Designed miniproteins, single chains, continued (3). Designs and how they scored, part 59

Each design is a single chain, and the fold is of that chain. pLDDT is the mean over its residues in the fold that is shown.

## One batch from the design tools (miniprotein)

Design m10164
Fold by ESMFold2-Fast:
Formats: structure tokens, sequence, C-alpha cells
Structure m10164 (fold): chain A 56 residues (1-56)
């Protein structure tokens, strides 16, 4: 479920694993968007971009 992928993204983000966090947030965003939950899709997409900027 999209919520499970979002939770995994949050867990990896808390561990500083930004690559994995970004991938899970992006996956959650795509699933939310497909389900018509545009607000959660946008939030997950913004989180994916934020953590992706910290990869290096």
Amino acid sequence: EADEYREKGEEYEKQGKYKEAAEYYELASRIYWGQGDFEKAEEAFEKAREVASKIK
C-alpha cells in the first residue's frame, strides 16, 4: 500500500539512508497519484526531492 511505502521512506530517512528513502517516497507518491490522493502524492513527492538532495 502507498502508506506502507511512505512509512518505509520515513524509516530510512530517520536512519540517514536518503537513497532508499527517496525511492520509497517516490513510489508512494506515484501510487497515491494513481489512487487520486493528490495531496498525499504531492507531500510524498516533495519529501522524495528533499531527501534526494541529500544523497552524496
Scores: mean pLDDT 82

Design m10165
Fold by ESMFold2-Fast:
Parts: C-alpha cells; structure tokens; sequence
Structure m10165 (fold): chain A 67 residues (1-67)
C-alpha cells in the first residue's frame, strides 16, 4: 500500500513541477497496478490524482486548440 502512495506522491510532485503528462501518467499507472492488489483507501487517492492529471490534459489541449 505504501508504495502506491509514494508513486502518487511523485506523480503529484511532477504535476506541480509542470512535467509532461506522459511522465506523470507512468507513475499513476504504477500506483494503480499496486492498488489493484490493495484497494483499501488508495483508490480515492488515485481518483484525485487522475482528476488533477485530466485537468492538466484539458488545459494543454485547450491551449493547443486555441492556436
């Protein structure tokens, strides 16, 4: 369980640093793989990070579309 939290923490830090979504997604994917084995309490954290990642993706897509 703690490993999933560490991956989510890294994904969140990368998101705050403005790293590419592809890089952030890799950490979220690793965390999701772990919580599939231990879903207690971690799924909510995963959902929150996926929502934040989706907002960044929408922002990037909107910026590209506005060009």
Amino acid sequence: AKEAEEYYKKARELLEEGRPLEEIEKYIEKAAEIIHKDPEGLREVAEKLLEAEAKRAAELAAAEAAR
Scores: mean pLDDT 68

Design m10166
Fold by ESMFold2-Fast:
Structure m10166 (fold): chain A 98 residues (1-98)
Amino acid sequence: GVRELLERARELLEEAREALERGEAEKALELLGEALELLEEALRLAETEEELEEIRELAEEALELGMRALEIAPKELILRAIGLVLRAIGLILDIELR
């Protein structure tokens, strides 16, 4: 379900942050890419609630920034992308739990 996809994406993003701290930028990008794919799938499944519409814009911005980080690969941009995607996931999960 949506929750399981988002929880897995969050785990991958936490691993990506740790990889960046170790200087493993390529591993961080790989993990970010996997997390973005899971977020996209979760957003497709969650298509039916108006409350998700506002968070969808934040999630779409996170996806766009993440995709740009994958192409350009500066460490600072990757870290910002991870933070934004984690925020979007947290907001979506909070709605799904209520």
Scores: mean pLDDT 72

Design m10167
Fold by ESMFold2-Fast:
Structure m10167 (fold): chain A 87 residues (1-87)
Amino acid sequence: IEEGVTIDENVTIGEGALIERGVVITGKNLIIGGAVLIQEGAKITAGENSVIGRSALIGKGAEVTLEKGAVIPRGSIVPEGAKVTVK
């Protein structure tokens, strides 16, 4: 975890995940899988019981909204600056 990272309560972070500077994560019971990379300035807003799969990459400055129970599959790539909603 780098300087300036904000992570909400009830977020589980898997082994080897890297969260870069300026990342903000809010969510209820969010699971971040192992070896996930969340790059500088990304923002994640997670609905209840959402999952970010192992080895996923969330690009620099990306804004990701996960609806309740939403899953980002293993190895998924969210590009730099993307704004995505997952159901």
Scores: mean pLDDT 80

Design m10168
Fold by ESMFold2-Fast:
Structure m10168 (fold): chain A 80 residues (1-80)
Amino acid sequence: SMKAEEARKLIEKMEELVRQLEEALRQGDVDRALAILQELVKVAAELEALRDVMSPEELARFGELLARAGRLIREVAAQA
């Protein structure tokens, strides 16, 4: 399914954005962190709309990424 392929690519993109956000926060680059966070929120919303086409493994990966993103959002707020 084209939607299943889209979900896989978006999970990979979300993983990369989480990594980039963690790095921006480690460097104290709040402006970069905010820009990455905007893209991360958009990708997370697109993935939420694709939950029904995800495998159990993909759902578990998405859930872990959402948990990591939530922790990073709180960290951005603390550094702003």
Scores: mean pLDDT 87

Design m10169
Fold by ESMFold2-Fast:
Parts: sequence; structure tokens; C-alpha cells
Structure m10169 (fold): chain A 84 residues (1-84)
Amino acid sequence: MEEKAEKLLKEAEELLEKAEKALEEGKLEEAKELLFEAEVHLALAEIEIAILEKTGGDPEKLARLREKLDELRAKLKELKKKLE
């Protein structure tokens, strides 16, 4: 269960890195698609973390997952601003 949240966060991070590169290359439509997929992965990760919080996951691991989720959400928000 924790592995599922970790995988979703890792995939979101990779999608955000690809989106940033697409923005740098002027590939706006590709960047939009990658940012949308990253947003979906982050939403799914939040659901998985919330389930772990209710079912007695490791508090230290949960804190790290929440921190990573917040970091990636901040990056998503900044990259979305570059599309304006």
C-alpha cells in the first residue's frame, strides 16, 4: 500500500520533469498533457496516503510521503503558471 503511493509520487515527479523540458522547448500542448497526467497521479497519491493514515500506516513514512506530495504540488503549480 505504501509502495503504491511512492510509485504514484515517483511517476508524478518524472511527468513534471518532462513537462518542464517540454515548456523549455516550446512544446506547449505536450507540456499541458504531461501536467494533466502529473496532476492525476498526485490526486491518486493523496487518496492512497489518506487511506494509509486511516488504516495505521507508519507515521514516519506517511510524513515523508506528505512532504513529497506537497513539494510536487508546488512544482505543478509553478509550471502551470508558465503556461499563462
Scores: mean pLDDT 84

Design m10170
Fold by ESMFold2-Fast:
Structure m10170 (fold): chain A 55 residues (1-55)
Amino acid sequence: SAEEEVRALAATLPPGVRAFVLAELDRVRAERPEQLEAVARSLKAFIAQYQASLA
């Protein structure tokens, strides 16, 4: 799932960015679980852009 992919990618991020991504997933899961996969796909795109900016 997109959530599992984002959680795996978050492990490769700096602590602050990782904490933000994981907190966002946990918030959405608690409040709007039906949106979780869509938000996870958006976070995956965000992580890809963030990593590209560091290259």
Scores: mean pLDDT 83

Design m10171
Fold by ESMFold2-Fast:
Structure m10171 (fold): chain A 73 residues (1-73)
Amino acid sequence: HMEDVVEFEPPEKPLSELTLEEADELGRRAAQKVADYLAEKYGLTPEQREELAEAFHTDGARAAELVERIRKA
C-alpha cells in the first residue's frame, strides 16, 4: 500500500559486488516502485507513470524534474 515514504528492498550484497545485470535489475525495480508510488499518490496517467519509471532508471536529473513538476501540479 501507498505510504509517505518510498520503500525499496536493500540489495543482498554491497553495490560494489553486484554484477552489471544485478545492478540494472535493482535500479529497474526501484524505478518501477517509485513510479508506482507517485502515480497512485498523485493520480498520474499510465503515460506519466512510464515516463517516471524510465527517468528514475536511466536519468536521475530528469526524474527529479518530473517529480517537482508533479508535486507542483
Scores: mean pLDDT 70

Design m10172
Fold by ESMFold2-Fast:
Structure m10172 (fold): chain A 118 residues (1-118)
Amino acid sequence: AALELAAAGASVGDILAAGGRAGDFAAGVIAVLEVLRRRGLLSPEAAERLIAAIRAGHRAVIDIEAGPPGDLPAVRVTFRVYDADDRLVAEGVAEVPASAPAEERAAWRALLGFAPPP
């Protein structure tokens, strides 16, 4: 269900609305970036650039995609931040490869609001 929704191109907004919506979207995005940084799935430099751009009032666009079993990466989270002129000012990708342990992929799916595998 949740993985099927993500594979169909569901946004973070859709996932958060379904199972974990934060009232302050910007604060929610920053919290996700900090968790990704702590898990080593996003570089400190990429996380800092994205957080700084969001705190500067720039608009964040976030996409979550889950690949089918055996694809790389198994889960992709793409962050793009645009300024007032619609110019890309920061970008980062966090990914959990299909080769990662099943428990790590399950933790990632849970963190991103996806249902755990049966």
Scores: mean pLDDT 61

Design m10173
Fold by ESMFold2-Fast:
Structure m10173 (fold): chain A 60 residues (1-60)
Amino acid sequence: METYRARIPLTPEQAEEVAKRLREAGAEVHVVVDGDTASITASGTPEALEKARRIVEEAA
């Protein structure tokens, strides 16, 4: 299993939307929002994590 981690400036509402998209892409997702920054951890297949990376880049 592969793991992708990102730390990006997101509001809580944006973080929830990103988490939803990541789960729809097949990744298991943990998101922690601290102030104006979201720490995202996604785990899954290489294909799910490729989609996860693109979703996070689009949101940032």
Scores: mean pLDDT 78

Design m10174
Fold by ESMFold2-Fast:
Structure m10174 (fold): chain A 78 residues (1-78)
Amino acid sequence: MRLTDRELDVLEALHHYGPSTAAELARALGWSQSTVNRTLRRLEARGLVEAVKDGDTTLYRLSPAGRALLAEIRAAEE
């Protein structure tokens, strides 16, 4: 699978920090929340990230496919 640098950065942040809001990811990555939201939507459309609604807050987490892909990429970079 082909990932952009931004898509990979978001997947790695979710792996490092665990389930996170778009605002938390924006702060961790130093990006605008709109950039994070756009990237998360692309990853969710690809089945690599899951959105879980908790009241008025949405938490994003790695899907099983997202975790598998990230593990493969990290193994290939070694």
Scores: mean pLDDT 81

Design m10175
Fold by ESMFold2-Fast:
Structure m10175 (fold): chain A 76 residues (1-76)
Amino acid sequence: RPPRLTRREFDLLRAIAVRSRSGPVSLAALARELGVSVSTVRRIARRLAERGYVELDEAARTVSLSPEVRARLAAR
């Protein structure tokens, strides 16, 4: 079972959930919204991807909700 999220991980996951409805979200846009560096967003997104919450495309510098998390949010 996924462990509890830190505040930063939760804030990033919420921002991804809101912004990724129409497709993948730029890491630079998330960094601007959260007031952190792109490197910080990428590091947190990698940890969320490891836990199955998001899909991180490091080459495109974008992130989206994993299909499992998106389905759970749509069901609520």
Scores: mean pLDDT 76

Design m10176
Fold by ESMFold2-Fast:
Structure m10176 (fold): chain A 77 residues (1-77)
Amino acid sequence: SEMEELKKKVDEIFEEENKLEEEGKSKVEILRERVKRLEELKKWALEQGTEKMIEAAKEIEEEIKKLKEEIKKLEEE
């Protein structure tokens, strides 16, 4: 199902983040990569066209907004 594929894609994003942490990437770099992956996931969810996927895309958008705010706080010198 589209929801199972969505969950799989979310799990893959978190697995990629673990690798970035092991590589010694900064928190800011990790969060920027998460935003990029979530924007791709949001686009994919909207392309599915189901009511559930549109709702999931809205939740992803809210998460992206929160992450962008966190990145701004971390980039303050």
Scores: mean pLDDT 82

Design m10177
Fold by ESMFold2-Fast:
Structure m10177 (fold): chain A 62 residues (1-62)
Amino acid sequence: KIEEIEKKYNEEMQKLADEYRRRLAAASTPEEQAAVRREFLKKANEIHDKYMEEIKKAKEEL
């Protein structure tokens, strides 16, 4: 179960990284690049927080 949670987290983070790179490449100004970075940092934190909660819950069931 924990390995499945870790695999899902890694897959979601890789997808986010790919999308981040594409949007960052499309951003033409430093302000646009900063906005993309802020958006994706927020999304990365949300994915990470969900992962940590799922891991905690899985460990409680051991």
Scores: mean pLDDT 81

Design m10178
Fold by ESMFold2-Fast:
Structure m10178 (fold): chain A 92 residues (1-92)
Amino acid sequence: RPVTLLELLELMLEFEEEYGKNRDNPEARAIAKELEARLRAVVAAMAARTGASLNSSGVPVAAELTPEQRRELLEAMSAVVREALEKLKALS
């Protein structure tokens, strides 16, 4: 579980670095907006399915999710970030 959270954090940091290189590119901005929309959709779908409350950042409260649901959420978020990162790298 700590390793999975670290992997997500590493992907997000790599995305920020690649985005920073392409900040003035309209395609990079479109990829960033798509990533935000897809992350919100994944979070909203999990919240709707589980009935979990959303925190101030719009993320489901971890204590209201089962360990399996927390893993599923992290895996889904990681997949979305990886796809966006691959699109950003294609611009470089």
Scores: mean pLDDT 75

Design m10179
Fold by ESMFold2-Fast:
Structure m10179 (fold): chain A 86 residues (1-86)
Amino acid sequence: AKEYFEKGMEYERKKKYEEAIEEYKKAIELDPDFAEAIENLALVYLKLKDYEKAKEYFKYIAENEKLKDSFYSKKAKEALKILEKE
C-alpha cells in the first residue's frame, strides 16, 4: 500500500494527475482504510475539477466506520461543505 501511495505522490509532484490517481487507487485496493491515500485521491480529483469524484472519496472517508472518529473524517466533512458552497 505505502509503495503505491509514494508513487502517487511522486506523480502528483510532476503534475501527472492521471498516473497519480492510478497509484492511489492501487494503494486503496490493498488498504481500503488508508485515509491519506483516499484524501490525496480526492484532492487530485479537485485539481482536475472532477467535483463529483472528489465528493465520492470525501464521503468514503466520512462514512467509513473505522475512520469516523479520526481527523481525516473531520477534514473530509469540511471539504464536502466547501464543495457544496462552490
Scores: mean pLDDT 77

Design m10180
Fold by ESMFold2-Fast:
Structure m10180 (fold): chain A 65 residues (1-65)
Amino acid sequence: SYIEKGKELMKQEKYEEAAEAYLEAIRKDINNAEAWRNLGIALEKLGKTSEARMLFEKAEELDPS
């Protein structure tokens, strides 16, 4: 899956490629809270902290846990 691909890329510190994989997961299922959350983590690693915050808010809206 795109989520598993993204997680593997995160382990390799390939954060831009990981973000692309998570975006593909979102394109397949826009309500996939895990994909939104993991995209936020990848963007934090890229220094895009404000964008990451918005993605975490979206993930929480979809799956408040």
Scores: mean pLDDT 86

Design m10181
Fold by ESMFold2-Fast:
Structure m10181 (fold): chain A 68 residues (1-68)
Amino acid sequence: SLHDLQEELDERLARAKTLEELKEVMEEHFRRVLEELQKQGITLSEEEKALLRAIAEQEARDLYEEKL
């Protein structure tokens, strides 16, 4: 479920120590969310996927700066 993915994200973000690890965690979470939505019959456009990915990358940078 999306709720389980959010809990997994929180745990993985807590374990990430570098900006690259945070980006990898956010990218993997983005992929997992898309897979879950697809299983529920929801398909996002490439434009919507690109926007969400950009938001995820910005969140990774913001989290890294806060952690420093």
Scores: mean pLDDT 77

Design m10182
Fold by ESMFold2-Fast:
Structure m10182 (fold): chain A 55 residues (1-55)
Amino acid sequence: SKGDALDDAGTALALYEAGLGTEAAAQRALKRAQSEGIHPQTVAEAVALARELFG
């Protein structure tokens, strides 16, 4: 779903930024979010939220 794609993108990108995930996983999740029509700004907001949750 669009919500699942957004959550996956936020989580995967935040983990990659923290050194806990892979670039490949982050890129795959981002591409999925884009294919679901999710705005880049909405993805950025999900990344910010995930960073708060992970510290």
Scores: mean pLDDT 83

Design m10183
Fold by ESMFold2-Fast:
Structure m10183 (fold): chain A 87 residues (1-87)
Amino acid sequence: SSLVELSEKLLEETKKLLEELKKAVEKGDIEKAKELLLEIEILEGLALIVLGVAKIAKEPEEDIEKIEERVEEIRKILEEAKKLLEE
Protein backbone atom coordinates (compact mmCIF):
# COMPACT_ATOMS: atom_id res chain seq x y z
CA SER A 1 0.00 0.00 0.00
CA SER A 2 1.33 3.44 -1.00
CA LEU A 3 -0.28 4.97 2.12
CA VAL A 4 1.45 2.40 4.38
CA GLU A 5 4.77 3.24 2.64
CA LEU A 6 4.10 6.98 3.10
CA SER A 7 3.35 6.46 6.83
CA GLU A 8 6.66 4.54 7.18
CA LYS A 9 8.56 7.41 5.48
CA LEU A 10 6.90 9.94 7.82
CA LEU A 11 7.93 7.83 10.85
CA GLU A 12 11.55 7.54 9.60
CA GLU A 13 11.76 11.32 9.02
CA THR A 14 10.28 11.92 12.51
CA LYS A 15 12.95 9.63 14.06
CA LYS A 16 15.66 11.59 12.20
CA LEU A 17 14.26 14.92 13.47
CA LEU A 18 14.20 13.60 17.08
CA GLU A 19 17.90 12.65 16.79
CA GLU A 20 18.69 16.16 15.45
CA LEU A 21 16.61 17.70 18.28
CA LYS A 22 18.55 15.70 20.91
CA LYS A 23 21.84 17.01 19.43
CA ALA A 24 20.52 20.60 19.41
CA VAL A 25 19.52 20.30 23.12
CA GLU A 26 22.96 18.79 23.97
CA LYS A 27 24.63 21.83 22.31
CA GLY A 28 22.29 24.28 24.10
CA ASP A 29 20.78 25.40 20.76
CA ILE A 30 17.25 25.89 22.09
CA GLU A 31 16.10 27.92 19.04
CA LYS A 32 17.09 25.03 16.71
CA ALA A 33 15.42 22.52 19.07
CA LYS A 34 12.16 24.57 18.94
CA GLU A 35 12.28 24.62 15.11
CA LEU A 36 12.79 20.83 15.06
CA LEU A 37 9.87 20.35 17.50
CA LEU A 38 7.62 22.33 15.12
CA GLU A 39 8.76 20.10 12.22
CA ILE A 40 7.91 16.97 14.27
CA GLU A 41 4.44 18.48 15.04
CA ILE A 42 3.90 19.05 11.28
CA LEU A 43 4.88 15.42 10.52
CA GLU A 44 2.40 14.18 13.18
CA GLY A 45 -0.32 16.25 11.46
CA LEU A 46 0.61 14.78 8.06
CA ALA A 47 0.54 11.23 9.49
CA LEU A 48 -3.00 11.88 10.82
CA ILE A 49 -4.04 13.09 7.32
CA VAL A 50 -2.58 9.87 5.81
CA LEU A 51 -4.61 7.82 8.34
CA GLY A 52 -7.78 9.81 7.50
CA VAL A 53 -7.24 9.30 3.74
CA ALA A 54 -6.71 5.54 4.28
CA LYS A 55 -10.01 5.30 6.23
CA ILE A 56 -11.96 7.35 3.62
CA ALA A 57 -10.45 5.24 0.79
CA LYS A 58 -11.51 2.08 2.71
CA GLU A 59 -8.02 0.57 2.57
CA PRO A 60 -7.65 -3.02 3.92
CA GLU A 61 -8.00 -3.23 7.73
CA GLU A 62 -4.42 -4.58 8.05
CA ASP A 63 -3.07 -1.49 6.20
CA ILE A 64 -5.13 0.90 8.38
CA GLU A 65 -3.76 -0.88 11.51
CA LYS A 66 -0.16 -0.46 10.24
CA ILE A 67 -0.75 3.27 9.61
CA GLU A 68 -2.36 3.63 13.10
CA GLU A 69 0.73 1.97 14.69
CA ARG A 70 3.04 4.42 12.87
CA VAL A 71 0.88 7.41 13.93
CA GLU A 72 1.12 6.17 17.56
CA GLU A 73 4.94 5.86 17.28
CA ILE A 74 5.14 9.42 15.85
CA ARG A 75 2.97 10.68 18.76
CA LYS A 76 5.33 9.02 21.27
CA ILE A 77 8.32 10.68 19.57
CA LEU A 78 6.52 14.06 19.73
CA GLU A 79 5.91 13.62 23.50
CA GLU A 80 9.60 12.70 24.01
CA ALA A 81 10.67 15.81 22.03
CA LYS A 82 8.35 18.05 24.13
CA LYS A 83 9.80 16.65 27.38
CA LEU A 84 13.38 17.32 26.21
CA LEU A 85 12.50 21.03 25.71
CA GLU A 86 10.80 21.36 29.17
CA GLU A 87 14.13 20.66 31.03
Scores: mean pLDDT 89

Design m10184
Fold by ESMFold2-Fast:
Structure m10184 (fold): chain A 66 residues (1-66)
Amino acid sequence: DAKKEQVLKLLKELEKLGVRFAIEGRLDLAREAGKTAKEAQELLKQGKYDEAIELLKKTIRKLKSE
């Protein structure tokens, strides 16, 4: 499923971003990444791929601007 693969790719990008923030000592941003990843994983388990994709894209965009 292409949408499921897109969710997994975005989760991997968010994970890398969260690790980067943690290494840089930006713990609030690392926590935000972790919370969004958990929410997206719940949506993925429910088959709500479009909602997971939207959530992940919004959060990644926000965090990349930091």
Scores: mean pLDDT 87

Design m10185
Fold by ESMFold2-Fast:
Structure m10185 (fold): chain A 55 residues (1-55)
Amino acid sequence: DSLLPEMMEIALQVAEGKLSAEEARERLEALGVSPLDIERTLALAETLKEVKELE
């Protein structure tokens, strides 16, 4: 939906080390993202970090 692009951008920024998990939570809460979707977004960021480490 309309929040998916912002959620994906935040996940990528966390994975790239540009944003902390705490900062990401605050931004997602400010956007009105549900607690479940916040956790999904942060889980995606962790997966992206793992993929980057496999380079």
Scores: mean pLDDT 78

Design m10186
Fold by ESMFold2-Fast:
Structure m10186 (fold): chain A 93 residues (1-93)
Amino acid sequence: SEELKRKLLSYYFAGSIALAMAADKRVPGARQEAADLIRSLADEVEKEFPEAKEAAGYLRQAADAVEQGNIDEARELFLKAIDLLEETLKKLE
């Protein structure tokens, strides 16, 4: 579905922007703001697609990694969440 592909792409861009913000050490509070954005994304994903609870769980783990300053781990967890979400959305078609 074109609509599901656009939704997946919007989640990917939102998370990528948050991770880029977290990586910028020059902005005070950017890491906490990025973690909050990723948690909000997890809540939105789970609300719109209850079947994607596992993907939302990985997004929350990515947010925790961001707060700890583990940006590389956060990126890996985020990509894993997106892959699981894509698989879940394909099953809904």
Scores: mean pLDDT 85

Design m10187
Fold by ESMFold2-Fast:
Structure m10187 (fold): chain A 64 residues (1-64)
Amino acid sequence: MEEKEKYRKEADELVAQAERIRALTEKGVIDPELGEQAVERLNSRAAELYEKAGDTERAEELRK
């Protein structure tokens, strides 16, 4: 039960990190292709964590 709270917090942190990478990619600090791949990987990992936390709505939104 306590693990669900942990998974949700970890997923939120990964989403925030993905947003930072996206912003840096837009500014030209990170290569667009590498930035896109990094964001995709972080969002996929966050989606799995949201599913484990029982937050299927957020998980599906990240996967689209």
Scores: mean pLDDT 80

Design m10188
Fold by ESMFold2-Fast:
Structure m10188 (fold): chain A 58 residues (1-58)
Amino acid sequence: ALAWNNLGLSLQNEGKYDEAIAAYQKALEINPDYAIARNNLAFALEAKGDADEAAKVR
């Protein structure tokens, strides 16, 4: 879970939001209660303009 979250953060910093979202989703697939990955996923979704999807994962 941690490695996928860290990959997501790296991709997000490069502006690769779709790939970052996929990495955060993989982190949550391994650990569904991973609050840090969930918060990062919500942020990446908001950054893309998907506010409704961001609200669903919080």
Scores: mean pLDDT 76

Design m10189
Fold by ESMFold2-Fast:
Structure m10189 (fold): chain A 93 residues (1-93)
Amino acid sequence: TPRDEAALAAIRARDEADKARWQPYEPYFNEALEFAKKTTIEQAKAKADEYERMGERLARLDPVEAERWHGKAEAYRGAIGKKEADEQIASLK
């Protein structure tokens, strides 16, 4: 129906935005996808938050290492978004 098509378009637009966010961190993206497939969304979010806190802690001490942890966090958030989008699409069937 038109309503279901609008919902699908919105989910796909969000998925494409999420892909753009983690694309620069491709090595971490594949790790994040595997983790998100094997765990709950809640556990994957906790992992992303952990990586983000590591980046924040290191920001003034080691900016290069901090950027790496931020990259990992973004990759995990992207993988979570992909899993949520896939689950929402499945629920519309």
Scores: mean pLDDT 74

Design m10190
Fold by ESMFold2-Fast:
Structure m10190 (fold): chain A 60 residues (1-60)
Amino acid sequence: WLKIIAEGNAALDANDKDAAQTIFDRIVAMQSPSIRTIANPDILKKADDFQEKVKDFLEK
């Protein structure tokens, strides 16, 4: 997660909507119920916050 979030922030900083969309799709896939049950809560919080940030950027 942390590496994907870092790559996503780099895409947002570059205003690369295609890269941001790809990272958004990857984060959504990683938040399946089975993965959420075993993941660290702090990492899930960061992933959820980043997902909202990317969604807002893509909806500009």
Scores: mean pLDDT 72

Design m10191
Fold by ESMFold2-Fast:
Structure m10191 (fold): chain A 55 residues (1-55)
Amino acid sequence: SMEERREELLREYERRMTEVDAEARAQGLSPEERLARWRELTEEFLRELERVEAE
């Protein structure tokens, strides 16, 4: 169902947020670089969410 796919996307987004944050810390990225990575991830999530809603 759409609800199940949405929940799965949310869980995946949470996992990826954690991974990106950990990688940014490990690489010593600047605040600007970290923000850019977060923005990319968020935009990707929103596009996927919109796709699911269109189904």
Scores: mean pLDDT 80

Design m10192
Fold by ESMFold2-Fast:
Structure m10192 (fold): chain A 90 residues (1-90)
Amino acid sequence: DPLKEQAEQIKEILEKIAAYLEEKLAADPSGMSDAEKEALAFSINVIELLDERVPTEAELQAIKEALTKLLEELSHLPIFKEALEKLKNL
């Protein structure tokens, strides 16, 4: 199922982003940008969705577009640049 496979790959990207941002939040919450806080909230919410069900093609496309915009805003940081490159290759 190509839709399920792509959703799992997106979930892996989001889990890596969430882990990085959760560590940053624990160390220095005041040092986090609004974009980083938005990226963490987005990642947690989408991971929960993908844990419960396979998204529709429209939902997956919307997730990819929203995630691309968030990662482009944060692409000055290597971890988000790497995530963006992985997402674009899906």
Scores: mean pLDDT 86

Design m10193
Fold by ESMFold2-Fast:
Structure m10193 (fold): chain A 92 residues (1-92)
Amino acid sequence: SVEELLAEFRAAADALVAAARAGDVEAAEEALARLIATLEELAKDPEAAKKANLMVIGLAIELIGIGLDVPEIEEAARRLAKELLDAAEKAE
């Protein structure tokens, strides 16, 4: 269901933010992969895709902000934000 996919998207987003704040690049990349897979499923529903796209933009901004606070992950945070935004554009 769309509700279950949105819940999984939120869980993956929370995991990504937690990993990024911890400076754990490997965990962040794993969480991003889960997030992108969920986004591709959400993209099959036009209304869910719109909501997911807005959440992706907010998450990308948060990742860039985390990179500014955690210098060890700054380069990885920029790359992860770009991959997330690219996935959202493809999902539209």
Scores: mean pLDDT 81

Design m10194
Fold by ESMFold2-Fast:
Structure m10194 (fold): chain A 72 residues (1-72)
Amino acid sequence: MEESRRLTEKGEEALRKGDYETAIRYYDEALKVDPNNVVAYSLRSVAYLKLGDDKKAQEDLDKAGRVALELG
């Protein structure tokens, strides 16, 4: 879905700027639009790792792997 991908792109821009909380918000919105957006889960996990939230990062990595398996 184009909207979910657009939100993921905005999250990537925030992530590059070091604005991890803003990145997470964009990924949250992307995943509300498309809960199968593997890229958004993967990048949100990176943002969580940067904030020191290892548990949420691992949950997103597990979810990304599960969704990728179902889609691929």
Scores: mean pLDDT 85

Design m10195
Fold by ESMFold2-Fast:
Structure m10195 (fold): chain A 58 residues (1-58)
Amino acid sequence: SELDKKIEEIEKEWQKEADKLLAKMDDPTASEEEKKEAAKKLAEIGKEYSKKVKELRE
């Protein structure tokens, strides 16, 4: 249950940042460069999320 709570907090923080980046990628007024940077950041936070969850499962 403590592990589950920590995972939930990590998921909430990841979801908040992911939603922001996805909104930028789907914004027709954003430049292609801004969209590429958002996509790179989305991949980066996804890797960090996976790493944090893996560390908690040790």
Scores: mean pLDDT 81

Design m10196
Fold by ESMFold2-Fast:
Structure m10196 (fold): chain A 71 residues (1-71)
Amino acid sequence: SEEELKKKIEEILEEIAERVNDEEVREFIEQLKEALENGEVSLEGALKIVESLAETLEDEEILKKVEEVKK
């Protein structure tokens, strides 16, 4: 469901925020959460952004979670 997908995306975003020591990245994550809640970005769009962030961070665990959510 869209609600379950949204929750999983939010959980991944929270995990990224906890692992980064960059305030600018954390601010971006909060903006993305707000955009998702306000319908400014699609669930699919948000998931692609999260995937790009995980690839940039080279975090295999987060990438695996993104791949599972895409199924």
Scores: mean pLDDT 77

Design m10197
Fold by ESMFold2-Fast:
Structure m10197 (fold): chain A 94 residues (1-94)
Amino acid sequence: SMKLELEITGAMVLIAVSIVLREAKKLMSEEEVKKLEELFDELAKALNAEDIEAAIEQLEKMKELVEEGVPDEEVREESVKLLDLSIEELKKLQ
């Protein structure tokens, strides 16, 4: 049960973050995009290792980078909301 819930939640988080990255990349600098992609890779590794604490840490770093780097208010706010929802869903599994 718990392992299946983590697998499903992890997949949903990766989908949500992929959407954020796709939209954010259009509006951010190449350097900021590279940092986001590195954080996404670390998020995927943490989820694969079932390290929920590390996964949450990567999402919080992504949130900070999006808040600082995305100039469009609507895209920034929606991206932050998706990242916050992803963090809250992972916290429920702790």
Scores: mean pLDDT 85

Design m10198
Fold by ESMFold2-Fast:
Structure m10198 (fold): chain A 84 residues (1-84)
Amino acid sequence: GMMSEIEREIERIESLMERAAREIEEALRRGDFDRARFIHDVAIGMLRMIRAVGKLMGMPEVAEAAERAIERLEEHFRRLLEEA
């Protein structure tokens, strides 16, 4: 049903964000700034697509979760660069 679909998509968003954050941290730890930027850009692009699809499909909770994930990932990346 729609509710279980929304819950599953939110879980996918959280998993994507966590995986992207981990990969970015690992890349920066190795001094690979180009890879960290690439992973960040790809993840943000995917989350923006998920947000757009959520709005189009009438799933505002999915769109809101994607928007929050975008903000959290952008803040995390900025914070990591400030520590570099």
Scores: mean pLDDT 86

Design m10199
Fold by ESMFold2-Fast:
Structure m10199 (fold): chain A 69 residues (1-69)
Amino acid sequence: MADALVEQARAALEAGDYETAKRLAEEALAIDPRSVEGWWVLESAYYRLGDFEKAAEYAAKADELEREA
């Protein structure tokens, strides 16, 4: 379930395991591409990994979906 993957990705972010958080968030978004939380977790993971361009892109995607909700 995508929600369970998002929660696991968030836990990985809290643990400082940004690569695991990235993989789990990507997996969740493959199942549910409209998951606002999934996009925010991806943004945070990429930001912590130093990929600021992708982080900004994913933040924009999360913001767009959140405004449509």
Scores: mean pLDDT 82

Design m10200
Fold by ESMFold2-Fast:
Structure m10200 (fold): chain A 92 residues (1-92)
Amino acid sequence: MKKAQEAAEEAKRRGEQAGAEAEAKVDGNTVTITLRNAPTSAMLGALSGAVSAEFEGAEAKTEVKGDTLTITITGKDEELAAKGAEEVARGM
């Protein structure tokens, strides 16, 4: 769980650096990244990262509600969830 938590915190930092109000949470092998009031470039980067996470074998679910983008990365294990979250962070 430490690796997924570190990836979640990195995604939060990258989102904040990109101009969003960012939150990230870890629940087992699932990482949820929430971006509020994100610039279009940050949203597109995060969505690109979610696509990359799926190519790595993780499951990425994206939801847009008003000014909030939520990306949920689920892996078969904590390591894959962490890798998927790192791809989202790298996209931002």
Scores: mean pLDDT 83

